# Ledger of designs, part 25: designed miniproteins, single chains, continued (5)

Each design is a single chain, and the fold is of that chain. pLDDT is the mean over its residues in the fold that is shown.

## One batch from the design tools (miniprotein)

Design m16902
Fold by ESMFold2-Fast:
Structure m16902 (fold): chain A 62 residues (1-62)
Amino acid sequence: MKVIDTEKLSLEEIRKILEEYAKKNNLNDAQLVGLYLEVRATGGKIIIDGDKIEIIPDGSKV
């Protein structure tokens, strides 16, 4: 399991991590773009557990 704090990384670094995840799990380009957009909208943390990816909001109240 890999936990990535999006506040500690630039958008370039987040993109690189998502691209590597997509390559490892044979995701298509549309799925990769969707993940990138979700990270940009949600922020917080990205958890990668094998072939699963979860984007967790920063836990702050709206």
Scores: mean pLDDT 74

Design m16903
Fold by ESMFold2-Fast:
Structure m16903 (fold): chain A 56 residues (1-56)
Amino acid sequence: SLSAPGEAGRYLAEAERALRAGDFEAAQRHAVKARILAPDNPGVDALGRRLREAGG
């Protein structure tokens, strides 16, 4: 997208912060919201893969 990141971008940033803090549940909640807002965003897909890897 050529526009500034929308709400999906904010949720992605929140999910990344939560993941780094070890708050896996918060990271998953934020990632789900980002996916709902921007299902075609490659950042959302990449974060989802990282969450699966981190969770086992």
Scores: mean pLDDT 76

Design m16904
Fold by ESMFold2-Fast:
Structure m16904 (fold): chain A 108 residues (1-108)
Amino acid sequence: SKLRELAEEYKKKGEEAAKKGDYKTAGEYYLAAGELYFLLGDAEEAKEMFEKAKEYLEKALGEEDVAVGLALISLAGAYEALGEKEKAKELLERGLELFFRGLEERRA
């Protein structure tokens, strides 16, 4: 699958960016890789990528950034696909809180 090849490429680019200390770029590539694995039905791989995206975006932008909120929403989707409904709900609620807070701050 071309999408699987792209997911593997973005995962590798995220790893390379992280090794160089470019945490924002690392988080963005891991987020993209996670979305592609999720579309492919690889929920475990998607979860791992979204967890790494969250960690690196927190390091780059701070734990309350809208980008961290988006990573948490994506991670909630992966947990839901894996049947971990309670964890999915907690992640989704936190992710939405950060996302809407970030949007209001950008409007002000």
Scores: mean pLDDT 90

Design m16905
Fold by ESMFold2-Fast:
Structure m16905 (fold): chain A 73 residues (1-73)
Amino acid sequence: MEKALEALREALERARELAAEAGDDIEETERRTAAALAELAEELARRLEELGLLEMAEAARRAAEEARERAAA
């Protein structure tokens, strides 16, 4: 499960590099990506809670909050 979050982080890093090559709509792309990540992280947190993995669920929920704040900025 932690590997799934790491794979998502790696995919995000790669997406950022591709977006940087495309020019300065990167801030708009980052906000949309952050919003999508927030929803995905909330979904993941719910499933982790069902599995009894409370520490991982808290980490995913925190990531969702951070992503939501970044999307709002």
Scores: mean pLDDT 72

Design m16906
Fold by ESMFold2-Fast:
Structure m16906 (fold): chain A 72 residues (1-72)
Amino acid sequence: SMAEKEKLAERQKELLEEIIKLLAKEKNLDVEFEIEKISDEIFKVTLKIGDKEYVFEGTASEILEEIRKLLS
């Protein structure tokens, strides 16, 4: 149902936020970020690390993979 998809998307957004915070902490980086839900499956994440800004758009798993690559 629509309500079930909305709940799943909200949970994915929460998990995405938690994982980004954990990755930043593990790398000892001061990271600011914003997460926007575009659809039930697509998110937009803006990361600020120092004076640099990075924008990712895609599924939660795609965004996490790109952020892992960036922070590695």
Scores: mean pLDDT 82

Design m16908
Fold by ESMFold2-Fast:
Structure m16908 (fold): chain A 70 residues (1-70)
Amino acid sequence: MEEEAIAAGEKAADVVFEDNPDLSEEARKQVRDILVKAGRDVAEAHRRGETGANGGVIYKEVDGKLVPVP
């Protein structure tokens, strides 16, 4: 469910924040936005029977910016 996927994204963001407490306010907003969006995209892809999004939701931080890992 989309709501459940969003909650999972928020929990993932909290884990990133706990592991990286020195993240700037801007980086924290970016982390939350990206992970919530990724969760939502995965939920929509799952609803349609599409699995491509599942492999593409891995992110890493580069110079304070999150970038998707292909």
Scores: mean pLDDT 63

Design m16909
Fold by ESMFold2-Fast:
Structure m16909 (fold): chain A 80 residues (1-80)
Amino acid sequence: MSKETRLIAAVLGFIGAMLEGDKETALRYAEEAVRILKEMENVTEDDLNLLRKVSELARQYGFDEAAELLEKAIEEFEKK
């Protein structure tokens, strides 16, 4: 499976866990998404925009720890 496909799968898993109210599983998928992003050779603006939307959704649903993790990862890629 490509890293891009794995990133999408992690994002979908995060959304699913968030809809179920499972904070532990949601955080695990957020951590996986960040790990995959760091392993990607070509991080695009679309990839970063996907994570921005996911972090915004996480904030709206009260998943603040996952949102902070995603926000920090996005900032790291935008600064370097």
Scores: mean pLDDT 80

Design m16910
Fold by ESMFold2-Fast:
Structure m16910 (fold): chain A 66 residues (1-66)
Amino acid sequence: GSLVEELKKIIEETKGNPYKLAKAVKEFMEKHGLSKEDVIKALEKLYEEGIITKEQFNLIKLYLDG
């Protein structure tokens, strides 16, 4: 599936916990050798679609930079 579809699955699996979501996205990125830029672009689409909140998006970005 597309990166966006795979991130949607992670969001559903981590529902109700924004820290678990951020950690899972970072681990997924590292395990699959994805660029931070590609992950952030996919997350921007999910935010625009209303699938993630602004708070979740910002927390994931901080986790990817940390």
Scores: mean pLDDT 81

Design m16911
Fold by ESMFold2-Fast:
Structure m16911 (fold): chain A 72 residues (1-72)
Amino acid sequence: SSSQANKLFSSANGANNVANTYLNKSNDLKNKGIATGDKDLLDQADSYFSSAKVAQNKADEYLQQGQQLVNS
């Protein structure tokens, strides 16, 4: 159904927005950590980057599920 596919595409967009937020935080913390030599900031940057990858994977799963419904 198009309604179910649209819900999955909406969920994919939401997950991508979360991923982009985490990537931005990761980049900001990484740049600050490099500039100051602060290992805690670099560790936080790595954590946000990992969270971003999890969110990207969820977005891809939602997108794939939505495409499967449209193509079936």
Scores: mean pLDDT 89

Design m16912
Fold by ESMFold2-Fast:
Structure m16912 (fold): chain A 80 residues (1-80)
Amino acid sequence: MSAEEAKEKAERVGKGALELLEQLRPQLPPDVYEEARRRIEELTKKALEAAEKGDIEEAEKYIQEIERVAKEAWRRALPP
């Protein structure tokens, strides 16, 4: 993966995670929503910084964490 590809992936995954979180917002406790949103924003910034420095492995780690946070939010929002 190139630095440009890693940056594009970080932007895409971060945006997708925030969009998913907004859709889940009515089904999440406010604290869980705020924590997930803050975490996704933080991880997206770190992934972009790592990609700009050419640290592709670091960028991929942060991207994976974004996906993990999004999945955890989705899991908590699952209706009965």
Scores: mean pLDDT 81

Design m16913
Fold by ESMFold2-Fast:
Structure m16913 (fold): chain A 74 residues (1-74)
Amino acid sequence: MLSLDEVLEEIQEKMTEAVKKMETLSAEEVKKLAEELIKEIREYAEKNNLPQEDKDLLIGLAEHETKKILEKKL
């Protein structure tokens, strides 16, 4: 199993890549990608037994970043 630090780093990398991709997509595509990203983060965190506090923080960050991108496209 991956360490907590490795799990956090991988999730942050996934978020960064998704956000960069979202900048080139339509608002509708961003909504779909955001839902997929949050699902992936949730599943990966659960699979690696991430503490609830860290899981909530990472999901919250993903939601915030995706909302910010959507607001610019609407």
Scores: mean pLDDT 78

Design m16915
Fold by ESMFold2-Fast:
Structure m16915 (fold): chain A 68 residues (1-68)
Amino acid sequence: SRAEALALLEEAIAAIEAGDLERAQRHVVKLLLRGYISAEEAQAIGRAIAAGDLAGAIEKLRELRRRL
């Protein structure tokens, strides 16, 4: 549901803001497995997190949240 997608996006953003990158990556994987984001979107966010580009990862997640 859109409500579930929004909750997962907000949890991913909150996890990044808290510095819990493992939790953030788990939420991104759930978004992908549930079909709420594309593989390309999930990979881009995951790469940003892995590279320490937390601001970039948050902006991508916010754009997805705005689209929902």
Scores: mean pLDDT 86

Design m16917
Fold by ESMFold2-Fast:
Structure m16917 (fold): chain A 88 residues (1-88)
Amino acid sequence: MTREEIAARALAFRMMTDPEFAKEMLETNKNENVRKAAEEGLKAHKKMEEMLKKGAPAEEMLKFIKEALEKIAKLLLESKEEVLKIMK
């Protein structure tokens, strides 16, 4: 896995778990792929909260998290330079 691939997955995870950060990226970042990734991260966060509230099995949640991470990371990898600027 390349440095960019690791950075994209780490950023994707943050966008899914930190809704304030994702909202900031959506509102302030000019890069379309970063904004799309942040929007998908916010949607994933809402669904994760819904699954937790309903008592979904851990295996089902982990599958969802993995699929959402890969989708968001793929969007971010369309803008590798921007990802590396965000990830200090």
Scores: mean pLDDT 85

Design m16918
Fold by ESMFold2-Fast:
Structure m16918 (fold): chain A 61 residues (1-61)
Amino acid sequence: VQEDLEKLKKKIEEIEKEIEKLEEELKKNPDDKELQLELQILEGIKALLEAILNFLKKKES
């Protein structure tokens, strides 16, 4: 269980780094529709992973 939580946390960190990079690129090119879409997709994936992490934390009662 702890191992699974650590793997999930690392995955979330990877997604957060990707989001940060896209946000920096979007600041340089605010009208880039592809970057806007990619950012939205990664934010959605992050939200799902965080929901899974919270679910797993509740099971560790």
Scores: mean pLDDT 80

Design m16919
Fold by ESMFold2-Fast:
Structure m16919 (fold): chain A 80 residues (1-80)
Amino acid sequence: SLGLELLEKLLKETEELAEKAKEEKDEELLKKAEETLKKAKELLELGRRSLPPELLEKLEKELKELEKKIEEAKKEIEEA
C-alpha cells in the first residue's frame, strides 16, 4: 500500500541520516534522524489495525533497531 511504501521510505531515510550523523559527527543530522523516526512511529501507529500481525512485529523490530542506531550515533557524537 502507499502508506507501507511511505513507512519503508521513512525507515530507510532514518537509517541513512543516523549513519551520516555518526560519520560526520553532526548533531543537526542526528536531529533529522530523530524527526524521521518519530514520523515513522506515527505512521506505523496509524496503520497498526490494518497490518498483518507478522508484518507489524517486523516493522516494530526495525523501529527498535533504528532507535538503537540513533542512540549509538548520539554517543559517538558526544565522544567526539
Scores: mean pLDDT 82

Design m16920
Fold by ESMFold2-Fast:
Structure m16920 (fold): chain A 57 residues (1-57)
Amino acid sequence: SEAAEAADRAGARAAVLGGEGMDPEEAKQLAYEEALRRGASEEDARKAGEGAFHAAQ
């Protein structure tokens, strides 16, 4: 859904902005929280977290 794509982008952005030395686990958590804050479902928020985890590696 469009919400899932927005959540994924928000997660990736959080990972990039914190990307100078941010742990993948922290990036995952921040992306998850950002997605929920923007109204994403818990499932979409988890996907955003996974994306941020991989982007932070």
Scores: mean pLDDT 70

Design m16921
Fold by ESMFold2-Fast:
Structure m16921 (fold): chain A 67 residues (1-67)
Amino acid sequence: MSAEDYGLEGIDHAIVARGLANLGEKDSPEFKEALEKGLEYAKKALALDPENPLAKKALEIIEAARE
């Protein structure tokens, strides 16, 4: 996978986490898994490209979902 592929995967999982947070499902195993996968893929993207905008966007969505 490229940094772009990892960044996009991170965003996909981040969006799932945000959706679950909006439904009040922050204590669900699905929410925890989505956060974990989003962070994992964002970190992989940043390891390949530290300035990757997709990875940075995934992290922004994840932090919003946690609030």
Scores: mean pLDDT 83

Design m16922
Fold by ESMFold2-Fast:
Structure m16922 (fold): chain A 95 residues (1-95)
Amino acid sequence: VAETLREVAKELRELAEKSTDPIVRDALQRAADLFEKAAELYEQGKKREASIYTVAAVLILVGTAEELYLQGKKDEADFLLETARKALRKVNEAE
């Protein structure tokens, strides 16, 4: 699970580097930082705290997607929602 959280963080950083929208880039980078922190906490045996940081990371992506949707940036919003969904799926599949 800790390795999966680190892989998700790396994938989000790569997506941030490829993103031209500064709001999308910032959200991806902040979520990546939170997933990295979750991985560190999980490795320390702090599973509850790791879960809280994982949820916080997803909420950053979802909340930013809502803001983008309100701005009429539907494609960017849909991209962040799909990114959040894929991240959650990977973490849940890692037992």
Scores: mean pLDDT 83

Design m16923
Fold by ESMFold2-Fast:
Structure m16923 (fold): chain A 70 residues (1-70)
Amino acid sequence: SMMEEEIKKLIEQLKDKDPATRAAAAMKLGELSSKVGKREEVVEALEEALKDKSPQVRMAAASALAEINA
């Protein structure tokens, strides 16, 4: 489905060279999970993003996980 493709693309963007792109992907995964339900694959990817070298990405991942678990 289009939603599955979008989630897959966003998970791939969590590994982008640009920290702004990685942070945006983390935020979008949080927003999508609030609409389509919590998925283990997304939670796992965001937990990995909490270890990112960029503080911006770590903050975005933490916010996304908080949104998913609300």
Scores: mean pLDDT 84

Design m16924
Fold by ESMFold2-Fast:
Structure m16924 (fold): chain A 68 residues (1-68)
Amino acid sequence: ADEARVREALAQAEANRSSLSEAERRSLELARAHLEDPEKGALEFMLEWAKKNNDEELVKKVEELLKK
Protein backbone atom coordinates (compact mmCIF):
# COMPACT_ATOMS: atom_id res chain seq x y z
CA ALA A 1 0.00 0.00 0.00
CA ASP A 2 2.59 2.58 1.07
CA GLU A 3 5.04 1.53 -1.65
CA ALA A 4 2.24 1.65 -4.22
CA ARG A 5 1.32 5.19 -3.15
CA VAL A 6 4.97 6.27 -3.27
CA ARG A 7 5.38 4.69 -6.72
CA GLU A 8 2.27 6.51 -7.95
CA ALA A 9 3.53 9.81 -6.52
CA LEU A 10 6.94 9.20 -8.14
CA ALA A 11 5.29 8.60 -11.53
CA GLN A 12 3.23 11.80 -11.23
CA ALA A 13 6.29 13.81 -10.14
CA GLU A 14 8.42 12.35 -12.95
CA ALA A 15 5.74 13.28 -15.51
CA ASN A 16 5.92 16.87 -14.24
CA ARG A 17 9.66 16.92 -13.51
CA SER A 18 10.35 20.11 -15.53
CA SER A 19 7.94 22.05 -13.28
CA LEU A 20 9.38 20.69 -10.01
CA SER A 21 11.44 22.84 -7.65
CA GLU A 22 14.83 21.71 -6.33
CA ALA A 23 13.21 20.78 -3.00
CA GLU A 24 10.57 18.69 -4.79
CA ARG A 25 13.22 16.88 -6.85
CA ARG A 26 15.09 16.10 -3.63
CA SER A 27 11.87 14.69 -2.12
CA LEU A 28 11.55 12.51 -5.24
CA GLU A 29 15.07 11.14 -4.65
CA LEU A 30 14.21 10.33 -1.01
CA ALA A 31 11.04 8.54 -2.14
CA ARG A 32 13.12 6.45 -4.57
CA ALA A 33 15.48 5.48 -1.74
CA HIS A 34 12.42 4.37 0.24
CA LEU A 35 11.35 2.06 -2.61
CA GLU A 36 14.86 0.56 -3.07
CA ASP A 37 15.40 -0.17 0.63
CA PRO A 38 12.11 0.34 2.49
CA GLU A 39 13.60 0.07 5.98
CA LYS A 40 16.63 2.31 5.48
CA GLY A 41 14.92 4.59 2.96
CA ALA A 42 11.94 5.10 5.26
CA LEU A 43 14.25 6.11 8.13
CA GLU A 44 16.20 8.50 5.87
CA PHE A 45 12.92 10.02 4.66
CA MET A 46 11.75 10.44 8.28
CA LEU A 47 15.07 12.05 9.23
CA GLU A 48 14.75 14.62 6.41
CA TRP A 49 11.10 15.29 7.32
CA ALA A 50 12.02 15.78 11.00
CA LYS A 51 14.79 18.22 10.06
CA LYS A 52 12.36 20.23 7.91
CA ASN A 53 9.97 20.51 10.86
CA ASN A 54 12.76 21.25 13.39
CA ASP A 55 11.76 18.21 15.44
CA GLU A 56 15.09 17.65 17.21
CA GLU A 57 13.73 14.81 19.37
CA LEU A 58 12.55 12.83 16.33
CA VAL A 59 15.87 13.52 14.55
CA LYS A 60 17.79 11.97 17.45
CA LYS A 61 15.48 8.95 17.58
CA VAL A 62 15.77 8.28 13.83
CA GLU A 63 19.57 8.71 13.93
CA GLU A 64 19.75 6.08 16.69
CA LEU A 65 17.73 3.66 14.54
CA LEU A 66 19.98 4.33 11.52
CA LYS A 67 23.07 3.39 13.58
CA LYS A 68 21.70 -0.15 14.03
Scores: mean pLDDT 65

Design m16925
Fold by ESMFold2-Fast:
Structure m16925 (fold): chain A 71 residues (1-71)
Amino acid sequence: GPELHRRLLEAIGRVLRAIGDILDAELALEKAKAAGDKEAIAEAEKKIAEAEEELKRALEEIEELEEEFEE
């Protein structure tokens, strides 16, 4: 119903935001590597890991919602 559709759209929104965060962090990592900034490299790698974990959680939410829909 409408509630399941809303939850799916919200979960898709989280996936898109997490992908954006990964891309921003990867761009920051490339800039940090070009500058030889070890601190900035470590911070960018941390942000990539955090964004990848958020993406994983959002994808797991979509999988759970799909199982609810298939019932």
Scores: mean pLDDT 85

Design m16926
Fold by ESMFold2-Fast:
Structure m16926 (fold): chain A 105 residues (1-105)
Amino acid sequence: ASLTVEAPEKVEDGKDLEITVTLNSDEDKTFRVEVVKGPSPEAKDVVASAEIKANESVTLTIKNVKKGEIYTVLAYDVETGEKVAYANILVKEDGTIEISEPKEF
């Protein structure tokens, strides 16, 4: 599965950040998408989640984002419970958003 995360270029400190997540797959699967606080794909502080079908997009809201914070977008196969992909969202000190290149497991 291939993960795509889209975000606005900037967010103001203490405001909500909306992200759009897409998972592309040749298999007709359902994925669970979780946004966790921190840079690690092993982080467990879930701040937003949704289920999505392959090749569809979902909008997730991360509330009250702070400058300097990092979030991880994690995708799971709902049938196996296995992690399939992740990407990081970096909220820079100037409020600029940077999305890391997504990685597959």
Scores: mean pLDDT 84

Design m16928
Fold by ESMFold2-Fast:
Structure m16928 (fold): chain A 79 residues (1-79)
Amino acid sequence: IEEGKKKYKEGLELYKQQKYEEAIKLFEEAARIFEKNKDYHSAMEAYNNASVAYLKLKKTEKAQEYFDKAVELAKKNME
């Protein structure tokens, strides 16, 4: 749990520095940790931030892929 939060915060700091590729890797790692712990809300937020970072890199197909992942996790969070 704490490891996921740490990686997510590190991803946000890298995103602020416009290091989008590095931020994405940390968001993906955080999302996987959150999913493993069934924290679907935090996993959704991490994938959504990865999607936004992919948009900054103009990788629209990957941005859509990660946005879709976030939407599926939002549905699980309703359970």
Scores: mean pLDDT 83

Design m16929
Fold by ESMFold2-Fast:
Structure m16929 (fold): chain A 90 residues (1-90)
Amino acid sequence: MVKADVVVDFTAPSGEVFSVSFKNLLLGETQTKTVTDPLTGRQYDVTATAVSAEKISPNIAIVTVKVTVTDKETGEVVAEKTVETQGIII
């Protein structure tokens, strides 16, 4: 099993930059966090999914995390990105 901690940065339509932390994200797991834009009052659901892992040592893998940011009111996808982070093999 692989787990990772990841920090995701994204820019909202207002220009505000958010940093969202996901901890103990397991390979194949999806975690969602809601953030509020202080400039507009809009809420966004930030969804992170660990989609793949490449083993680089007995206890370490590079984990690919897919991130989708969705406007909570409209359901519109406002940002998507892919992040690579270091994960631990357990």
Scores: mean pLDDT 84

Design m16930
Fold by ESMFold2-Fast:
Structure m16930 (fold): chain A 73 residues (1-73)
Amino acid sequence: MEEVIEEAEKFMKEMLELLRKEGVPEEILEEFEKEAKEVIERARKENLSESELIARLVGVVLRAIGDDIDRRL
């Protein structure tokens, strides 16, 4: 699990940088980073399965994308 969490942290950091390059507003990026950290912290404390961790992190990514789209509408 810890190795999976380390890979997840790296992936989320890369996603944050990608979203920033795409011009996503800093307020959405801050919320993304906060939610990602919360999910990873819960994974460590609750010993979440790899699939549960992945599902929750995908949810964080989709919410950030959705928030960016909603603000452009």
Scores: mean pLDDT 80

Design m16931
Fold by ESMFold2-Fast:
Structure m16931 (fold): chain A 60 residues (1-60)
Amino acid sequence: SAVDAANAQVDALAKQTNEEEDKIMEEGKKKGLSLEEIRKKMKEVYAKRMAEVNAINAAA
């Protein structure tokens, strides 16, 4: 069903988001960014991901 396909996409996005957040943390530390700057970048990724998840769920 479309719902099953949407759930699979959401699960895949969750795994990708965790990997992206880990990379942002590592890259931020290498660049000497503050924890606050790193958190701002992570919040942007999270907000974008939530918008994508909401769009997938709305389309299902």
Scores: mean pLDDT 79

Design m16932
Fold by ESMFold2-Fast:
Structure m16932 (fold): chain A 58 residues (1-58)
Amino acid sequence: MEEVAKEIEERAKELVAATGLSPQEAAVIAARELAREYEKKGDLESAKYAREIAEQAE
C-alpha cells in the first residue's frame, strides 16, 4: 500500500510539471489512472487503495 501511494505521488508530480495542474487535481487524476492500471493487471487490492485515495483527494 505504501508503494501505491508513492507511485501516485510520483505520477502526480510529473503531471503538475508537464501540465500545470494543481497538485490536488494531479493527485486525483494519477490515483484514478493507477487504479485502472492495477485493475487491468489483476491487482484488485492496489486498485481499491488507489480509488480510495482519489475519493479522499476530491
Scores: mean pLDDT 79

Design m16933
Fold by ESMFold2-Fast:
Order: sequence, then structure tokens, then C-alpha cells
Structure m16933 (fold): chain A 67 residues (1-67)
Amino acid sequence: SVADLVAEIRDPSLSLEERLAALREALRLMGVPEEKIEATLAQLRTLDDEGARIALEAAARELEELL
């Protein structure tokens, strides 16, 4: 479920790539086009570790608002 994926996006014990994979799946389930998903993930990969954590937490909160 998207809720389970939101938990993975927030999980600090997972690698950045595992958290990005969870974000990709959540966006796919929400009907976001693949090209927009890949653009979003590419943007997140340009961030440093702290920026990536902040962006992933923000994305998780936005996904929870849509549930």
C-alpha cells in the first residue's frame, strides 16, 4: 500500500536508493507519469545527505495528505 511505502520513505535505516525506490513505487501507485517520477528522483539524487533526508520526509508527508 502507499501507507507502507510512506513508512519505507521515512525509514532512516534504509539506504537512499531503497528510500527512492519506495518513493518511485508510491508515485507510480498514485498515477504519476514515469517521466515525472524519474525527473523527481534525479533531482533528489543531486542533493547532499541532509537535503535528501529533508526532501524525502517532505515527500512522505505530502503522500500521507493524499491518503
Scores: mean pLDDT 83

Design m16934
Fold by ESMFold2-Fast:
Structure m16934 (fold): chain A 59 residues (1-59)
Amino acid sequence: MDEELKKFAEETVELLKSALLPLPEEEQREFLLYYVSSTKYKDYAEEVTEKMLEILKTL
């Protein structure tokens, strides 16, 4: 993953973590995939979603 996508993933998790942490992993994945698919990074949605889930698991 390039540095721009990593930064986007980290910044997005920081903004959304309080809403996502109470949810099951499957719902976190579905929400994040839909969210990223609505941005300019839609072609990388699966890759970015998996990175976001990795970050959430460390919190």
Scores: mean pLDDT 82

Design m16935
Fold by ESMFold2-Fast:
Structure m16935 (fold): chain A 63 residues (1-63)
Amino acid sequence: SNARARELIREARRLLASDPEEAERLAKEAIRLSDEQSLRQEAVRLLTAASIIKIGDEIDKAL
């Protein structure tokens, strides 16, 4: 549902900096539950941001 998607988007946004892996999981679930294109786009932006942060952390660890 869109209401649940909005809740997940809010939680993902809150966790972006502290727990990007959990933010990624919540954003993916929000995409799955979103029926509105605007909500899906917002969730995709959060998923992208979480993925970038996660990749950066992995690169820093590998170097």
Scores: mean pLDDT 82

Design m16936
Fold by ESMFold2-Fast:
Structure m16936 (fold): chain A 65 residues (1-65)
Amino acid sequence: SKITIKKLDEETYAVYIDGEFIAEINKEQYEDLLSLVGKTISIEGKTYYIKSKEKVDEETDILTT
């Protein structure tokens, strides 16, 4: 699966899993999420291991699970 993070403004980011909107997060939560490469996270009762991260453009990050 892929987690896509879209920057909406300086303090707001949108999180998508396999193209489905999951949540809006703030800048602190965004920075925390990007630090979780090599770790396991739980989102809406599903568990994901974060294998890698890639910055696609200035407003888009992709996490590979």
Scores: mean pLDDT 83

Design m16937
Fold by ESMFold2-Fast:
Structure m16937 (fold): chain A 66 residues (1-66)
Amino acid sequence: SLLDELLAKVRELAEEAGLSEEEIERIVRYVEEGRGDQAGALLALAGVPQEKLDELGRLIREVEEA
């Protein structure tokens, strides 16, 4: 499902950024709550590149429109 793809992408980006399991769970929770903007902001603060955040934002919109 699109949600499964989104959650997998969020975990991948957070792990690449060196976030802890607790931090990853927090970001995943924001996505599940429909707060993808907050999740994206936290990933940006962790150093995830803008091009990867743009791809994530597109996937978030697809899930929200489904």
Scores: mean pLDDT 82

Design m16938
Fold by ESMFold2-Fast:
Structure m16938 (fold): chain A 74 residues (1-74)
Amino acid sequence: SPAEEQAQRDQRNTEVVRITNELLEYSEKTGKLSLEQVHQITQEAYQVMLESLKKGESMEEAYKKALEYAKKLA
């Protein structure tokens, strides 16, 4: 249903915000990432999350893969 699709989009958006916050915290603590780099890495991590979900993996697994990818690029 449209409501279920919206709930899934909202959940993905919540996980993307979590990744963004992790990268912002890393940037503040280390000074190694610019805001532009945080934005770029977050966008790439979001694509990793979408690919994982398309393969039928859980949101938790998709989030873990996206976060690990983001940390690898940081």
Scores: mean pLDDT 78

